# Designed miniproteins, single chains, continued (4): the designs that were tried, part 98

Each design is a single chain, and the fold is of that chain. pLDDT is the mean over its residues in the fold that is shown.

## One batch from the design tools (miniprotein)

Design m15616
Fold by ESMFold2-Fast:
Structure m15616 (fold): chain A 61 residues (1-61)
Amino acid sequence: STVSDLSSRVSDVSSRIDDLKSEYDSAKSAGDSEKTAELGKKIDTLETFKDALSRELSAAS
């Protein structure tokens, strides 16, 4: 169902964000400013996507 599909996608995106945040923390601790900037942009993009999916899930539920 659409609700199940959206719920799975929200979970998948959440897991990916968590992984990227872990990488971000590691890069920040290492002083890798280029990598932290790159990872920060990826996290922001995925959080925006997750918000959009969450809105669709709310509308579909």
Scores: mean pLDDT 85

Design m15617
Fold by ESMFold2-Fast:
Structure m15617 (fold): chain A 62 residues (1-62)
Amino acid sequence: SSEEELERERRRREELEKEIEEGMELIERAVRLLAELRAEERFPSGEAAAEAARRREEEEAR
């Protein structure tokens, strides 16, 4: 019985660790997506539009 309890605790720990890892991956993905969206929102094309306009001018000058 004690050995069965230890095995159940070990399996439960492994399941929790796996669930935490899966949750952390989802959180990291969501954080990256939010960071990208916020970067586009907070620097809305001012510098990105200037870079894009500069790249287009360089291509048109060719």
Scores: mean pLDDT 74

Design m15618
Fold by ESMFold2-Fast:
Structure m15618 (fold): chain A 59 residues (1-59)
Amino acid sequence: MEEEEKRLKAVNDYLKELGIDVPEPKSLEEALSLINELYREGKITPEQAKKLVELLKKE
Protein backbone atom coordinates (compact mmCIF):
# COMPACT_ATOMS: atom_id res chain seq x y z
CA MET A 1 0.00 0.00 0.00
CA GLU A 2 3.06 2.26 0.17
CA GLU A 3 4.51 4.08 -2.88
CA GLU A 4 7.81 2.77 -1.52
CA GLU A 5 6.89 -0.84 -2.43
CA LYS A 6 6.32 0.11 -6.09
CA ARG A 7 9.64 2.00 -6.27
CA LEU A 8 11.54 -0.87 -4.63
CA LYS A 9 10.01 -3.31 -7.13
CA ALA A 10 11.07 -1.08 -10.05
CA VAL A 11 14.65 -0.94 -8.74
CA ASN A 12 14.77 -4.73 -8.14
CA ASP A 13 13.35 -5.43 -11.62
CA TYR A 14 15.99 -3.17 -13.22
CA LEU A 15 18.83 -4.80 -11.23
CA LYS A 16 17.57 -8.21 -12.42
CA GLU A 17 17.60 -6.98 -16.05
CA LEU A 18 21.24 -5.89 -15.53
CA GLY A 19 22.08 -9.41 -14.26
CA ILE A 20 23.11 -8.14 -10.83
CA ASP A 21 22.61 -10.86 -8.20
CA VAL A 22 22.07 -9.03 -4.90
CA PRO A 23 19.55 -9.47 -2.04
CA GLU A 24 16.44 -7.33 -2.56
CA PRO A 25 16.55 -4.13 -0.44
CA LYS A 26 13.74 -3.80 2.12
CA SER A 27 13.63 0.02 2.18
CA LEU A 28 14.40 3.03 -0.03
CA GLU A 29 17.40 3.87 2.21
CA GLU A 30 18.79 0.33 1.82
CA ALA A 31 18.23 0.50 -1.97
CA LEU A 32 20.03 3.86 -2.19
CA SER A 33 22.99 2.48 -0.19
CA LEU A 34 23.12 -0.57 -2.47
CA ILE A 35 23.11 1.59 -5.63
CA ASN A 36 25.93 3.77 -4.21
CA GLU A 37 28.01 0.68 -3.34
CA LEU A 38 27.47 -0.94 -6.77
CA TYR A 39 28.54 2.31 -8.45
CA ARG A 40 31.67 2.65 -6.29
CA GLU A 41 32.60 -0.99 -7.02
CA GLY A 42 32.24 -0.34 -10.78
CA LYS A 43 29.47 -2.96 -11.15
CA ILE A 44 27.12 -0.41 -12.75
CA THR A 45 27.73 2.56 -15.06
CA PRO A 46 27.03 6.23 -14.10
CA GLU A 47 23.99 6.09 -16.43
CA GLN A 48 22.64 2.94 -14.74
CA ALA A 49 23.21 4.50 -11.29
CA LYS A 50 21.25 7.62 -12.36
CA LYS A 51 18.42 5.44 -13.68
CA LEU A 52 18.22 3.49 -10.40
CA VAL A 53 18.21 6.67 -8.27
CA GLU A 54 15.49 8.16 -10.51
CA LEU A 55 13.35 5.02 -10.04
CA LEU A 56 13.65 5.46 -6.25
CA LYS A 57 12.85 9.21 -6.41
CA LYS A 58 9.94 8.86 -8.89
CA GLU A 59 6.77 10.34 -7.39
Scores: mean pLDDT 76

Design m15619
Fold by ESMFold2-Fast:
Structure m15619 (fold): chain A 68 residues (1-68)
Amino acid sequence: MEAREEARRYEAEALRLAGEGDLVAAAEQFEKAAEAYEAAGDLDEAARARARAEGLRAQAVLLGQLPP
């Protein structure tokens, strides 16, 4: 599977999980998307995916879904 296509699939899954309120699982999928974007040479997309993962983890801590 092409790395960029794989990254997009991880992003789609992350957005689905975030919409369902599973912020930790969503963050994990964005981290996988970032790795796939890096493999594809899409460094800007990788940076955005990592930022989204960090934001979701911070939100999960605030909502009690993840320890600080």
Scores: mean pLDDT 82

Design m15620
Fold by ESMFold2-Fast:
Structure m15620 (fold): chain A 87 residues (1-87)
Amino acid sequence: AALTVQVPDKIEVKEGEKATLTATVTGSSATADIRWYLNGRLVGEASGATTLTLTLENVKKEDEGEYLVIATAADGSTAVARTELKV
């Protein structure tokens, strides 16, 4: 099956609130290396995982933007998804 990664739709929160962004990998028979990027900067990673959750306990304006996730399976296949956090 083709590797797929799923992320939340656009998330809107107020400054000071908690936000969680979970990437879930499907279609792989095993785990994948998962990386989260905020506006092109690496903000989270997990090796050999099926999920990776970013938890923002006290959201600030600098946390706003496009969150990109890239999942890479052991066979070299990749999947990409995007979400947006608005504060």
Scores: mean pLDDT 79

Design m15621
Fold by ESMFold2-Fast:
Structure m15621 (fold): chain A 73 residues (1-73)
Amino acid sequence: MEKEVEEKVKELLEKAKKALEAGNYKEAAELYKEAVEVALKYIEENSDLFSQEEIDAFKKHAEEMLAYLESLA
């Protein structure tokens, strides 16, 4: 399950990167948001595998990156 989640997140991030390179900022933001949602769901369901500091850092970084991408759209 963890490997499947990791592969899905990587696929979504790769698609987001390609959209960003093409100047499709809205699509890049939507794909990045999906990747973050998949990762956060896994983290929340498996919180014992992550420290609270790691979870908080991930959420903060994800929110800042998504806000940045949305600002470009």
Scores: mean pLDDT 79

Design m15622
Fold by ESMFold2-Fast:
Structure m15622 (fold): chain A 87 residues (1-87)
Amino acid sequence: MKEKIERLEELAERLEEALKAGKYEEALELAEEIKRLVEELPVSEEDKENALAQATRLEAEALKKLGKTEEAEELLEEVKKKMEEYK
């Protein structure tokens, strides 16, 4: 568990840095890796959904910057629907 949590924190930091640097393709790859890692964590479903929602929002930001607006809007709509269930 410790190694996966440390990896998740490292990936999240790199994702934010990639977005700030305009490395949007790298940011997409990092967001996908974060989502895969989160699915493997033995944590509550609510904690997983919250982590996936955050990664998906950052992924959507990168997609918008790459001109893939429709894909970004679809991801944000999915996050919005899931988060309404857990408010």
Scores: mean pLDDT 78

Design m15623
Fold by ESMFold2-Fast:
Structure m15623 (fold): chain A 75 residues (1-75)
Amino acid sequence: PPELSPRQQESERRGLAVTRAVNEAIERVIKEKKPQTVEADGITVEVSPDANGELRIKLFSAAGEDLGEGFLPLP
């Protein structure tokens, strides 16, 4: 089995929590066609349908600072 340092274990836990929150938000936007906001590990993720038929994903820090924006194609 891979030996993970405590730092790597913490990084993996944080990554999994953020990934789970983003996936849940995406699923809810697809299902409900409404903007969704989720928070994981001090990061706020906003997922909303875009006018171009894509999903808009915004990331915010715990302080509310804009960390970036991305788009995913809808299936």
Scores: mean pLDDT 71

Design m15624
Fold by ESMFold2-Fast:
Structure m15624 (fold): chain A 61 residues (1-61)
Amino acid sequence: MEEKKKEIIEHGIKLYEQKSRLEALNETVELAKKAGLSYEEIGQVLLEIDRIYKEREAAAA
């Protein structure tokens, strides 16, 4: 469901603020798998989070 994807994206963003990018991505994948997301949905979540993180890194440069 879209709600589960939204929750995972939000949690992933918080992880990116607290942890390294690699740890945040790994935790997010585990959360998505626990939520029952398909590979397609996990891919969408990861792309969105990675996009947000890259934007934040670019802003810090």
Scores: mean pLDDT 75

Design m15625
Fold by ESMFold2-Fast:
Structure m15625 (fold): chain A 78 residues (1-78)
Amino acid sequence: AKELIEKGEEYEKKGKYEEAAKYYEKAGEIYEKEGKLVEAAEAYEKAGEQYRKLGKLEKALEYEVRAGMLLIKHGLDK
């Protein structure tokens, strides 16, 4: 999971936002399955940020909502 975040950051630095978003999404899915809801939320937030840079605002909002729901499930206020 951390390796996928690092790959996402590498592609983001290169301006390859769609590739970066895919790596962040995969990392979020793995963290979510492991019950690491805070790390999953952070990964989904990163994915949403990449989609916002691509102008895919609806997709960005989907990931922001998902991240927020995971933080609520963890028992954290936003």
Scores: mean pLDDT 80

Design m15626
Fold by ESMFold2-Fast:
Structure m15626 (fold): chain A 60 residues (1-60)
Amino acid sequence: AVAAARAALDAAVAAAAPADEAVRALLGKPIPREVLDASVAASMDVLAAAVELVVAERAA
């Protein structure tokens, strides 16, 4: 339901924060592929969770 979808989105956003901080700390320097891949994966997880929340809200 909506509460579960929102909890999943909150968790995905929290998980993405360290990856985003790591990328920001390396701005102006060469960024390792693994750091970029982690940031992209975290962003995709947030997007997926946000879509699920919208679907759950529309079903309510």
Scores: mean pLDDT 79

Design m15627
Fold by ESMFold2-Fast:
Structure m15627 (fold): chain A 87 residues (1-87)
Amino acid sequence: LEDLIKVLEEGAKEALELKDYYTAGWAYYDIGDLYYQLGKYEKAIEYYEKAIEYFKKALEENQGASPETLQRNIDRAEYRLKLVKEQ
């Protein structure tokens, strides 16, 4: 799992260099899920918050997906964040 997190972090950095906020949002969402599976809830919260940030940025810049899809992705990340905070 730790090796996969590193690959996703590298992918997120590359996406951000290209201003691909949609890809960065999904990478951070997946990192959040992996930390959640590891029981590292503070890290999971951090990365879900980053996912929400970058999906919102993608929505503001009309990139990566439809507004409906981006809002759905934001809602999904916010729901995950809620579940982690209720631990």
Scores: mean pLDDT 84

Design m15628
Fold by ESMFold2-Fast:
Structure m15628 (fold): chain A 94 residues (1-94)
Amino acid sequence: DREAVLEELRRRLDEAIARNDGEKSVLYTLLLTLLEKGILSPEEARELLRMIEEGASMDEIADTLARRAGLSDEEIAALSSSERIALAAQRRLS
């Protein structure tokens, strides 16, 4: 399961790079990194991948990660997308 998700994300990353899709390239790289480090489960990675395929932005993915990590609406509003991702990853590792 995990290996299949990693392979799918690598294929999608290659496709995004070939299409010069900067946002999707960053998003797929993020999911690959978090899944590889065990911060995301394969099921969570599949859910986020579906969101990206349905047109979710970096901000929407960052917000989803932050909320799943237990950040409040006030914390989320005070943080940039990159800060939301970093804090979510840190809390997930705790």
Scores: mean pLDDT 81

Design m15629
Fold by ESMFold2-Fast:
Structure m15629 (fold): chain A 79 residues (1-79)
Amino acid sequence: MERLEKAIELFEKALEAIENGDYDKAVEYMAQAAELLGGPEAAESTRAHFKELAEKGDYDTLKQAVRAALNHLRERLAA
């Protein structure tokens, strides 16, 4: 499913951005992935939530969320 594969690609880019310390890019990639999966309301909600985590320096929660999403989406693609 093209949309699912694109979402996985975006979350992989988000994880790479986190590892490079570019949290603004990571949040934007996660918002783009959320839009593909749940539409513009999901994108705005995701952007707001993860921007708040990044602003507070809660990078471990941010990283965990991206890893959990990647794991879940990869399992769905493999099924």
Scores: mean pLDDT 82

Design m15630
Fold by ESMFold2-Fast:
Formats: structure tokens, C-alpha cells, sequence
Structure m15630 (fold): chain A 59 residues (1-59)
């Protein structure tokens, strides 16, 4: 699906970023997703991006 493709793209992008840049990407993505997708999809996006950011913090 389009949603799953966007999630995969965001994951790949965030894996290459600093924590600060990843948090900026998260804010931008959430703002965009709130206009286009269901609340359930937005919640899923936020949880997935939070997991990626926590993984970056452990490095």
C-alpha cells in the first residue's frame, strides 16, 4: 500500500540520520499524515518512528 511504502521510505531515511534530524523528519511526517491518513495510521506511524529514534539513541 501507499502507506506501507511511505513507512519503509521513512525508516530507510531515518536510519541514516542523527537523532535531531530524525525527530525533525518525524514532526514533518506526522503533520503531513494527519492531513492524508486515518488517526489509526497516524498512531502507527508515530509508534514506528519513535522505535527508530530510540534505536538511534542506543548507538
Amino acid sequence: SEFDSVLESLKKTMETLSVEDAERVKRTALAHFRKRYTPEQVERLEKELDKYIEELKKK
Scores: mean pLDDT 79

Design m15631
Fold by ESMFold2-Fast:
Structure m15631 (fold): chain A 65 residues (1-65)
Amino acid sequence: DLTIAVAEVALASLGTSYGVKVEVEFKDGKITITVKGASEKVAEEFKKDALEIGKKLGLEVEIEF
């Protein structure tokens, strides 16, 4: 699905912009993002931006640090 592909690319690019390593997985209508190497402040900012992307695309997003 094009929407899922766009979301995966956008979320991976967001991780790069924050200087963190992200792994994006889509299963059963949900996107799960695993973030490695983030400080607490970077993790909070990433989470806000990632949830905003999900909301705009109509996708459920779950984030793990």
Scores: mean pLDDT 78

Design m15632
Fold by ESMFold2-Fast:
Structure m15632 (fold): chain A 57 residues (1-57)
Amino acid sequence: MVSPEEALERLREALRHQGVPEDLIERAVELARRLIEEGRPLDEAVGEAYEAALAAA
């Protein structure tokens, strides 16, 4: 993942492929964005948001 925008779009696509509802996808993207803004690495932020969305779905 080379940019925050690209990382967040890949997160959306991965969650859609897993059948996660759109409302949970948007919540996961928002979580990942906050973690990135707080200084977390892109892969760590995206991974945590992905796992949280799957657990909630």
Scores: mean pLDDT 80

Design m15633
Fold by ESMFold2-Fast:
Structure m15633 (fold): chain A 89 residues (1-89)
Amino acid sequence: MTAEEIAAAAVREARRLAERNGGKLTPEQVGEAARRGALRAGASPEVAEAAGREAKRLAEEKSISGVLNTISAALVAGEAARRAAERLL
């Protein structure tokens, strides 16, 4: 299991959730997508929680009117998951 695999799973989950939500996610939903994606990739609960917290924080900084579009949500979720995996793996 690599940081790249965890990041890719977070990106896929964020895109899936955004598509089901009309192309946008809140920061809380971006955090949840990163957490779920990391778990699906086989990350530990510690890595998944760290990915979710980092993704929510980054999404709050980058959101406009409290939401992110599909592309921004996916990039934020992937970046946060990669950072968490690199620090804890």
Scores: mean pLDDT 83

Design m15634
Fold by ESMFold2-Fast:
Structure m15634 (fold): chain A 68 residues (1-68)
Amino acid sequence: SLIDEYRAEVDRIVEDLRAGRISVEEAEARLTEILDRLRAALGDSPEAQAFERHALETLSEAKAEALA
């Protein structure tokens, strides 16, 4: 599904950030692009909102680890 594809992209961003391959700024930019594509494809649906919340929480956790 489209959501599963976007989830895989978010996982790659998180892995890249945790591994030090990208900056926090780059990770945030890449996530924003994914969320913009999600909103364009699925609109402001409950599924899109749930995905956005999960993605932001996942990135927030990875950012805390990268900045510690």
Scores: mean pLDDT 82

Design m15635
Fold by ESMFold2-Fast:
Structure m15635 (fold): chain A 103 residues (1-103)
Amino acid sequence: SLEELTREARTLVGKAVGLAYAVAYAMSGVDEKLAKQILDAADKAQKAVEEGDWKSAAEYLEELARLTEEAAKLSTPEDRKAAEETAEELRRAADALREVASL
């Protein structure tokens, strides 16, 4: 089931990173520095996943989750919930990658 766990982890990463890009776009008009940091962390996470560096990918996804939580604090009430849910999805993806890395 290593192949199955890897596929599931990649699916979670794709979903979570896609949500993080949406948070970055919302932040571009509020905090351009934070938006850029989110995009940079997302790109680093995707590159690490493409390289099979599951440990580094998980670390970048956790940093991305932290940055999206900062974005939630700056968001409207409606956008705040979406940003908080995005951070949760990013942490779930990081956990899945750590599980794959332990095999």
Scores: mean pLDDT 87

Design m15636
Fold by ESMFold2-Fast:
Structure m15636 (fold): chain A 104 residues (1-104)
Amino acid sequence: MSKEELEALIEEALEYLEEGKRAFEAGDYSTAIEHYRLAILLFEAVLREDPSLRPVVYPPLAEAYLNLGEALEKLGNLEAAAQYRAKAAEIYRELGDEAKAAAA
């Protein structure tokens, strides 16, 4: 993919993350989960194509994992929620954000 195509995927992923947050605030946790999963899929696709984009992609990817975990917990999927929160904590540790890693 070109850099322009990768930037477009990042923008689309960020839009899904925001749509997920809107659904979560509305109490539509199932829709929030689907949007967070789409955001994660696109962020991970970007990192597979260009790992040098980690500094740009990691912060919103960690947020998407954390928010996915919270939405899963609201639906009673506690094991899956813990797994995604652990993924967020791992990314925050790689970013040097120990406070956010501990909170995830």
Scores: mean pLDDT 88

Design m15637
Fold by ESMFold2-Fast:
Parts: sequence; structure tokens; C-alpha cells
Structure m15637 (fold): chain A 94 residues (1-94)
Amino acid sequence: MREELEEAIEELRRAVLEALRAADAKDAEGLREAGRRIVEAARRIAEHGTLEGEIELGVAKVALASALVASKKEGDEESARILEETLREIGRIE
């Protein structure tokens, strides 16, 4: 794989983990920042058009969707909105 793709995948994984932590902590600002980084990494991954990149984006979407369900169940509507927006932005990239 190209170094740029590997770096983008690593940043995506790191940003997703940060988003999950922020959602669990009900840190809306941290979640927005992580969401922005997720979208930026997703765009870089999508530009490479690889199956590996598609798989990594799929894994990220599943993790974020799980966090969205948890936020809705806990009544954290702010985190839920941020997660829905992040998922929608990833969907627009592909």
C-alpha cells in the first residue's frame, strides 16, 4: 500500500477511537473535532479507490453507528446529532 493511504487509515482508526471516547464521556466538542478528522481521513482514503480503504471505511461506519445507537439510548441528543452528521458526511464521500 502507498504510505499516504497507510497514514490516512491510521488517522481514521485513531480519530474513530477518539470519537468513541468523546461520545462515552459526553464531550460534544471532542466528538465534533474527532468527527472532522474522521471525514478528512475518509476523503483521503476514498481518493485511493482501494478495497482495503473501503473495508476500513466500513469498519469505521459500524463503530460510529454503534456509538450513535448508544447516545440515543442514553438521551445524549447532541452526541447523536454529531455522529449522524459524521456518518452522513462519510456516506457522501462514496
Scores: mean pLDDT 86

Design m15638
Fold by ESMFold2-Fast:
Structure m15638 (fold): chain A 94 residues (1-94)
Amino acid sequence: MKLTLKALAVFEKTINGKKYYIAYAFYEDEEGKLYLVKLTLDENGNIVSFEVREVTEEEAKKIAEELRKNYKFASGDSAEIAVKKLREIIEKLK
């Protein structure tokens, strides 16, 4: 399946005293269907979870708004590591 990246954001979250990095990416397929990819990394850059789901444009807008309000944007090296790992995973999906 051919996927085109439409938007990407990396967030930082602390859960039970441990820091996590969460990458959210929106992809569109060749039929115009929108997908949300969620990649969670621990503080050492290890993959904790990888999730893909089909979303509507309404759901995508709601998710983006909630992420902006509830999460701190990650920056620097942690964001770069998350982006690189996300690209590697998506390349395997074609």
Scores: mean pLDDT 73

Design m15639
Fold by ESMFold2-Fast:
Structure m15639 (fold): chain A 71 residues (1-71)
Amino acid sequence: MERIDEENEALRPEVEKWARAALDAYQAAGDTEGARILKRALESGDPLGMEITLAVLAAFSPAVRAALEAA
C-alpha cells in the first residue's frame, strides 16, 4: 500500500507540471470549464487523480494534448 503511494508521490512534480501547462492552454483558449476541472484536480493533491484527469482531457481536447507534448 505505502509502496504504491510512494510511486504515485514520485509522479507529483511531473503531473503538476503537465496540469499547469494544460490549465494555461485552457485559459488561453477561453475554456473556463476545462480550467475549472484542472484547478479542482490540482487542489485534490492526488497525483493519480491528476494523471487520470489529464489523460481523459488529452483524449477529448487537442489543446490539452498539445500542451502536454510541449511540457
Scores: mean pLDDT 68

Design m15640
Fold by ESMFold2-Fast:
Structure m15640 (fold): chain A 64 residues (1-64)
Amino acid sequence: SLQAGQDAVRVEAAAETKRRIDEIDAEGKKLGLSPEEVEKRRMEVINEVAADYQARLAALQAAS
């Protein structure tokens, strides 16, 4: 169903965000990045995942 597809995409987007944020935090600690640089990279990931999430939702709606 469309709803099941939307729920799956939402869960996947949340998992992707967590994974990529954890990677940024680890890399930032390893490289000694400033808190400002880490926050900037986190926001870039959040925006990218949000854009992908919206595109996937639109594709599911168009396919219904």
Scores: mean pLDDT 85

Design m15641
Fold by ESMFold2-Fast:
Structure m15641 (fold): chain A 69 residues (1-69)
Amino acid sequence: MMDHEITISRALAEAFRAVLAAHALDPAQREELSIRIVQLANQLIDEQADPATVRARAAALRDAVLARL
């Protein structure tokens, strides 16, 4: 269980590292993104999502965030 939670958190952190580095987000945008990442992480943990699903959902959220910038 703990390893699964760590894997999900790490995958989400990696997916959003490039977004945070490439975009000069204001504090409100950073907080909104952080909330969305936490919500997705909790959902994936509850669903016991496999690594492929975690990557797909992380990419989908990243793309949705980029579409709003």
Scores: mean pLDDT 72

Design m15642
Fold by ESMFold2-Fast:
Structure m15642 (fold): chain A 77 residues (1-77)
Amino acid sequence: MKPVKPLADGTLVVATIRRTLDDSGTVEDIKVLAIVENGELRIAVGALAVLYDPNDPTRRFAPERIEVVDVEPVARI
């Protein structure tokens, strides 16, 4: 597909992260605030919150089943 415009380091983005439930294979998308660092996304706060269901803390998502689906720039420094 056509490559997206490259984001500079220090750009704040809203990343849509797709996560798969361990047992059912159900896919869930969540939006998190992240920062671009060395051309990669780094979750700005609550990185581990991506691994847990906010409505059920006993449920967890496998890290290897977490995918970045979309990135929307918000601000640059």
Scores: mean pLDDT 59

Design m15643
Fold by ESMFold2-Fast:
Structure m15643 (fold): chain A 50 residues (1-50)
Amino acid sequence: MLEVDTDYGPDESMALLRDVGLALGVPPAEIDKMKDSDSLARYLGERFSN
């Protein structure tokens, strides 16, 4: 690909982060506690970025 400007909407961002969380072994119930992509991104960052 040369360059593709792709802006993800909130639903796509949530779906992507949820998929990443599940792949990292986060239970769906914990992901469901995160109501938006910002909260989920922060949770995953704190949990898996040390």
Scores: mean pLDDT 70

Design m15645
Fold by ESMFold2-Fast:
Structure m15645 (fold): chain A 108 residues (1-108)
Amino acid sequence: SKKLEEIEEYLKKAEKALEEGDIDKAYEYLKKALELAQDPEVAKQLPRELKLRLAYLTGRLVQALEDNNRPEEAEELLQPLALVFEPEEYEEALEAIEKGKKEYKEKF
């Protein structure tokens, strides 16, 4: 799927930007990935691993945004991420978010 390839590309760019400390670029790329992923027609096609990777990176970036006093932008990422998951997937999604937050905080 072209949209899945675009999501993977934006996710890769967001991961690289965050590793480089460029929070603004990481936010821009992850927001674009989540805007594509939140479409119900796209969300139902997403592999479980890619959904969890989106949740994990969202957790990492949410922690980075909170550390830089940008909580409103953190909420803007969490809202579309919630639309990516089915109700039965929520526990696993929340675990991936929390893992991302913790690992970002421990690394930086």
Scores: mean pLDDT 87

Design m15646
Fold by ESMFold2-Fast:
Parts: C-alpha cells; structure tokens; sequence
Structure m15646 (fold): chain A 58 residues (1-58)
C-alpha cells in the first residue's frame, strides 16, 4: 500500500532515522521538504522540493 505523509508517519520516520544514526541535518531537510509538500498546491513543485531533499540525504 501507499504510505501517507501524515504527522504521525513523519514522527515515526524521524525516530527511525535517528535510531539508524542519520545526521540531524538530513532529517531537518526531509522535514522541511515534507512540510512544503503538504502546503504546496503545485504537484511539480512538490516533486522538485522532495527530490532536492532526497539528494541532500543521499
């Protein structure tokens, strides 16, 4: 099934990332991208923002 980007899912993701030792900077970038994604109305802009955050995390 498709995973929803709900506040609860975001918190669980952050907890998992911290437990795996992901740097706070990368976690912060993901959270900013997800918040932008939730509030953005343009699907292309949403994709671009998330892809930029993923590149930072990789």
Amino acid sequence: GKVEMTPEAIERMVEAMRELGVPEKKIKAYLEALEFYENETDEAAKREKLEAARAEAA
Scores: mean pLDDT 68

Design m15647
Fold by ESMFold2-Fast:
Structure m15647 (fold): chain A 84 residues (1-84)
Amino acid sequence: PSDEEIDDGIADIALAVANVLMKQGKYDEAIKLLEEVIEKFPDSKRAADAYSMLAKAYREKGDVEKANEWLKKAKEIDPNNPYA
């Protein structure tokens, strides 16, 4: 597999783990993991998913300003994202 295929696989696993953390109310842990996905795979389509999940995590924490910033970033990468 290419580095791109490996990156997509790692990002998919990380996003799945972040989704479980979100469902458990562990928003700070989810945020940390999602930020790592963005740092390692900034140009991946998976980065858009990470941005949208970050927006949701910040909204659930009550940080509306940060939620809106991440939502804007998600829309810039993928305008059809359900959180954008």
Scores: mean pLDDT 75

Design m15648
Fold by ESMFold2-Fast:
Structure m15648 (fold): chain A 80 residues (1-80)
Amino acid sequence: MEENKKKAIEYAKKALDALSRGDFKTASEYFKKMAEYFEKAGDKTAANIAKRVADIAESGPDEFERGVIAVALAVLIATS
C-alpha cells in the first residue's frame, strides 16, 4: 500500500514538472501512471482525480482548468 502511494506521488511530481514545461502529452502519461498507483493503493478518490487530470491534459486544457486542477492535485498530495 505505502509503496504504491510513494510511486503515485513520484509520478505526480513528474506530471507537474511536465505541465510546467507545457508538455501536456507527457503530463497526461504520468497522470495515468499516478492514477494506476493510487488505484493499487486503494485510494479511489485520488485515482479518479488523477484520471480526470490525465484526460484534460491529453486534450490540452485552458489555463484556468489547468490551474484549478493542479492546485486540487497539490492539496491531495499534501494530505496523503
Scores: mean pLDDT 74

Design m15649
Fold by ESMFold2-Fast:
Structure m15649 (fold): chain A 65 residues (1-65)
Amino acid sequence: TTKEVAAMLRAIGAGVEAGVSVESEEKDGRLVLTATAPTAADEERLRAEFERLEKEYGFELVLRR
């Protein structure tokens, strides 16, 4: 949906600003975002921001180090 596309673009933008990689994938009509954070501090920061987006748009977030 348009809402899911907007969420994907915002999440990618947030990842780029934080200097990390963000990938998107659609599974069973659900948007899944995978972000790779080089440190635990970066992971914690991204998790808080992406949880906010997940709550608003209903996608799933996966974080890696």
Scores: mean pLDDT 64

Design m15650
Fold by ESMFold2-Fast:
Structure m15650 (fold): chain A 59 residues (1-59)
Amino acid sequence: SASDIANEKVGEAAKAAAEAEDREKVLKAGLHRAAAIAYREIGDEEKAKEFEKLAEEAE
């Protein structure tokens, strides 16, 4: 039925969105950790700690 097809498509879209969100969280955490390392290397400890916190929050 049209209702069954609509429910299936909504379920597929929700699953795809959840998977995309999970991938985005992992990528953001990785980028924030890389930024923290870079800032620490140039001696900006405050920004390094800020990005470490953002990486933890992204998980």
Scores: mean pLDDT 78

Design m15651
Fold by ESMFold2-Fast:
Structure m15651 (fold): chain A 88 residues (1-88)
Amino acid sequence: MLEEELKKAEEASKSADPRVRALALTAIGYLYFLRGELEKAAEYAEEAIALDPELLEALDLLAEIYEKMGELEKAAAYRAKREALLAA
């Protein structure tokens, strides 16, 4: 189940469209987050925002990951950026 979803996301991460790749990387990061692999989850979500800095899903995921890791300042920064984008 999680392994199957991870495989689908990994295939999508090879897309020529950077927005599709960013969404796929966010999905992979979320699956690692659900597995408790927080460092892996952060790596994938950070790759996603490198491709699409305004991707709300990736910003939300990074805020949750860093909060779970106890990096509250980083979590707050990603939440603030997300809120600013929603207000714009």
Scores: mean pLDDT 81

Design m15652
Fold by ESMFold2-Fast:
Structure m15652 (fold): chain A 73 residues (1-73)
Amino acid sequence: SAEERGARLSSAPLADVLPAEVRDATIKAILRIGSKDTEKAVELFTQLLEAANAGDRDAALAYAQKIIEEAGL
C-alpha cells in the first residue's frame, strides 16, 4: 500500500541500526497502531527515528521492541 511504501521510505535511517526482521515488524506495528491512534504512532515513530539518527542502536532496538509490544505482535 501507499502507507507501507511511505513508512519504508521514512524509515530509511532504521536500516543502519535495526536488523531487517525487526525493522519490518516495527513498520507493521506502527501502521497497526496508527490505524487506531495516529498521534501515538507518530510519537513512538519519532522517538525511534531520533534514536536511529543518533546512531544509538540499543535505544533504537528498545523503542522498536516497545512499538511491536504496543501493537500486540
Scores: mean pLDDT 78

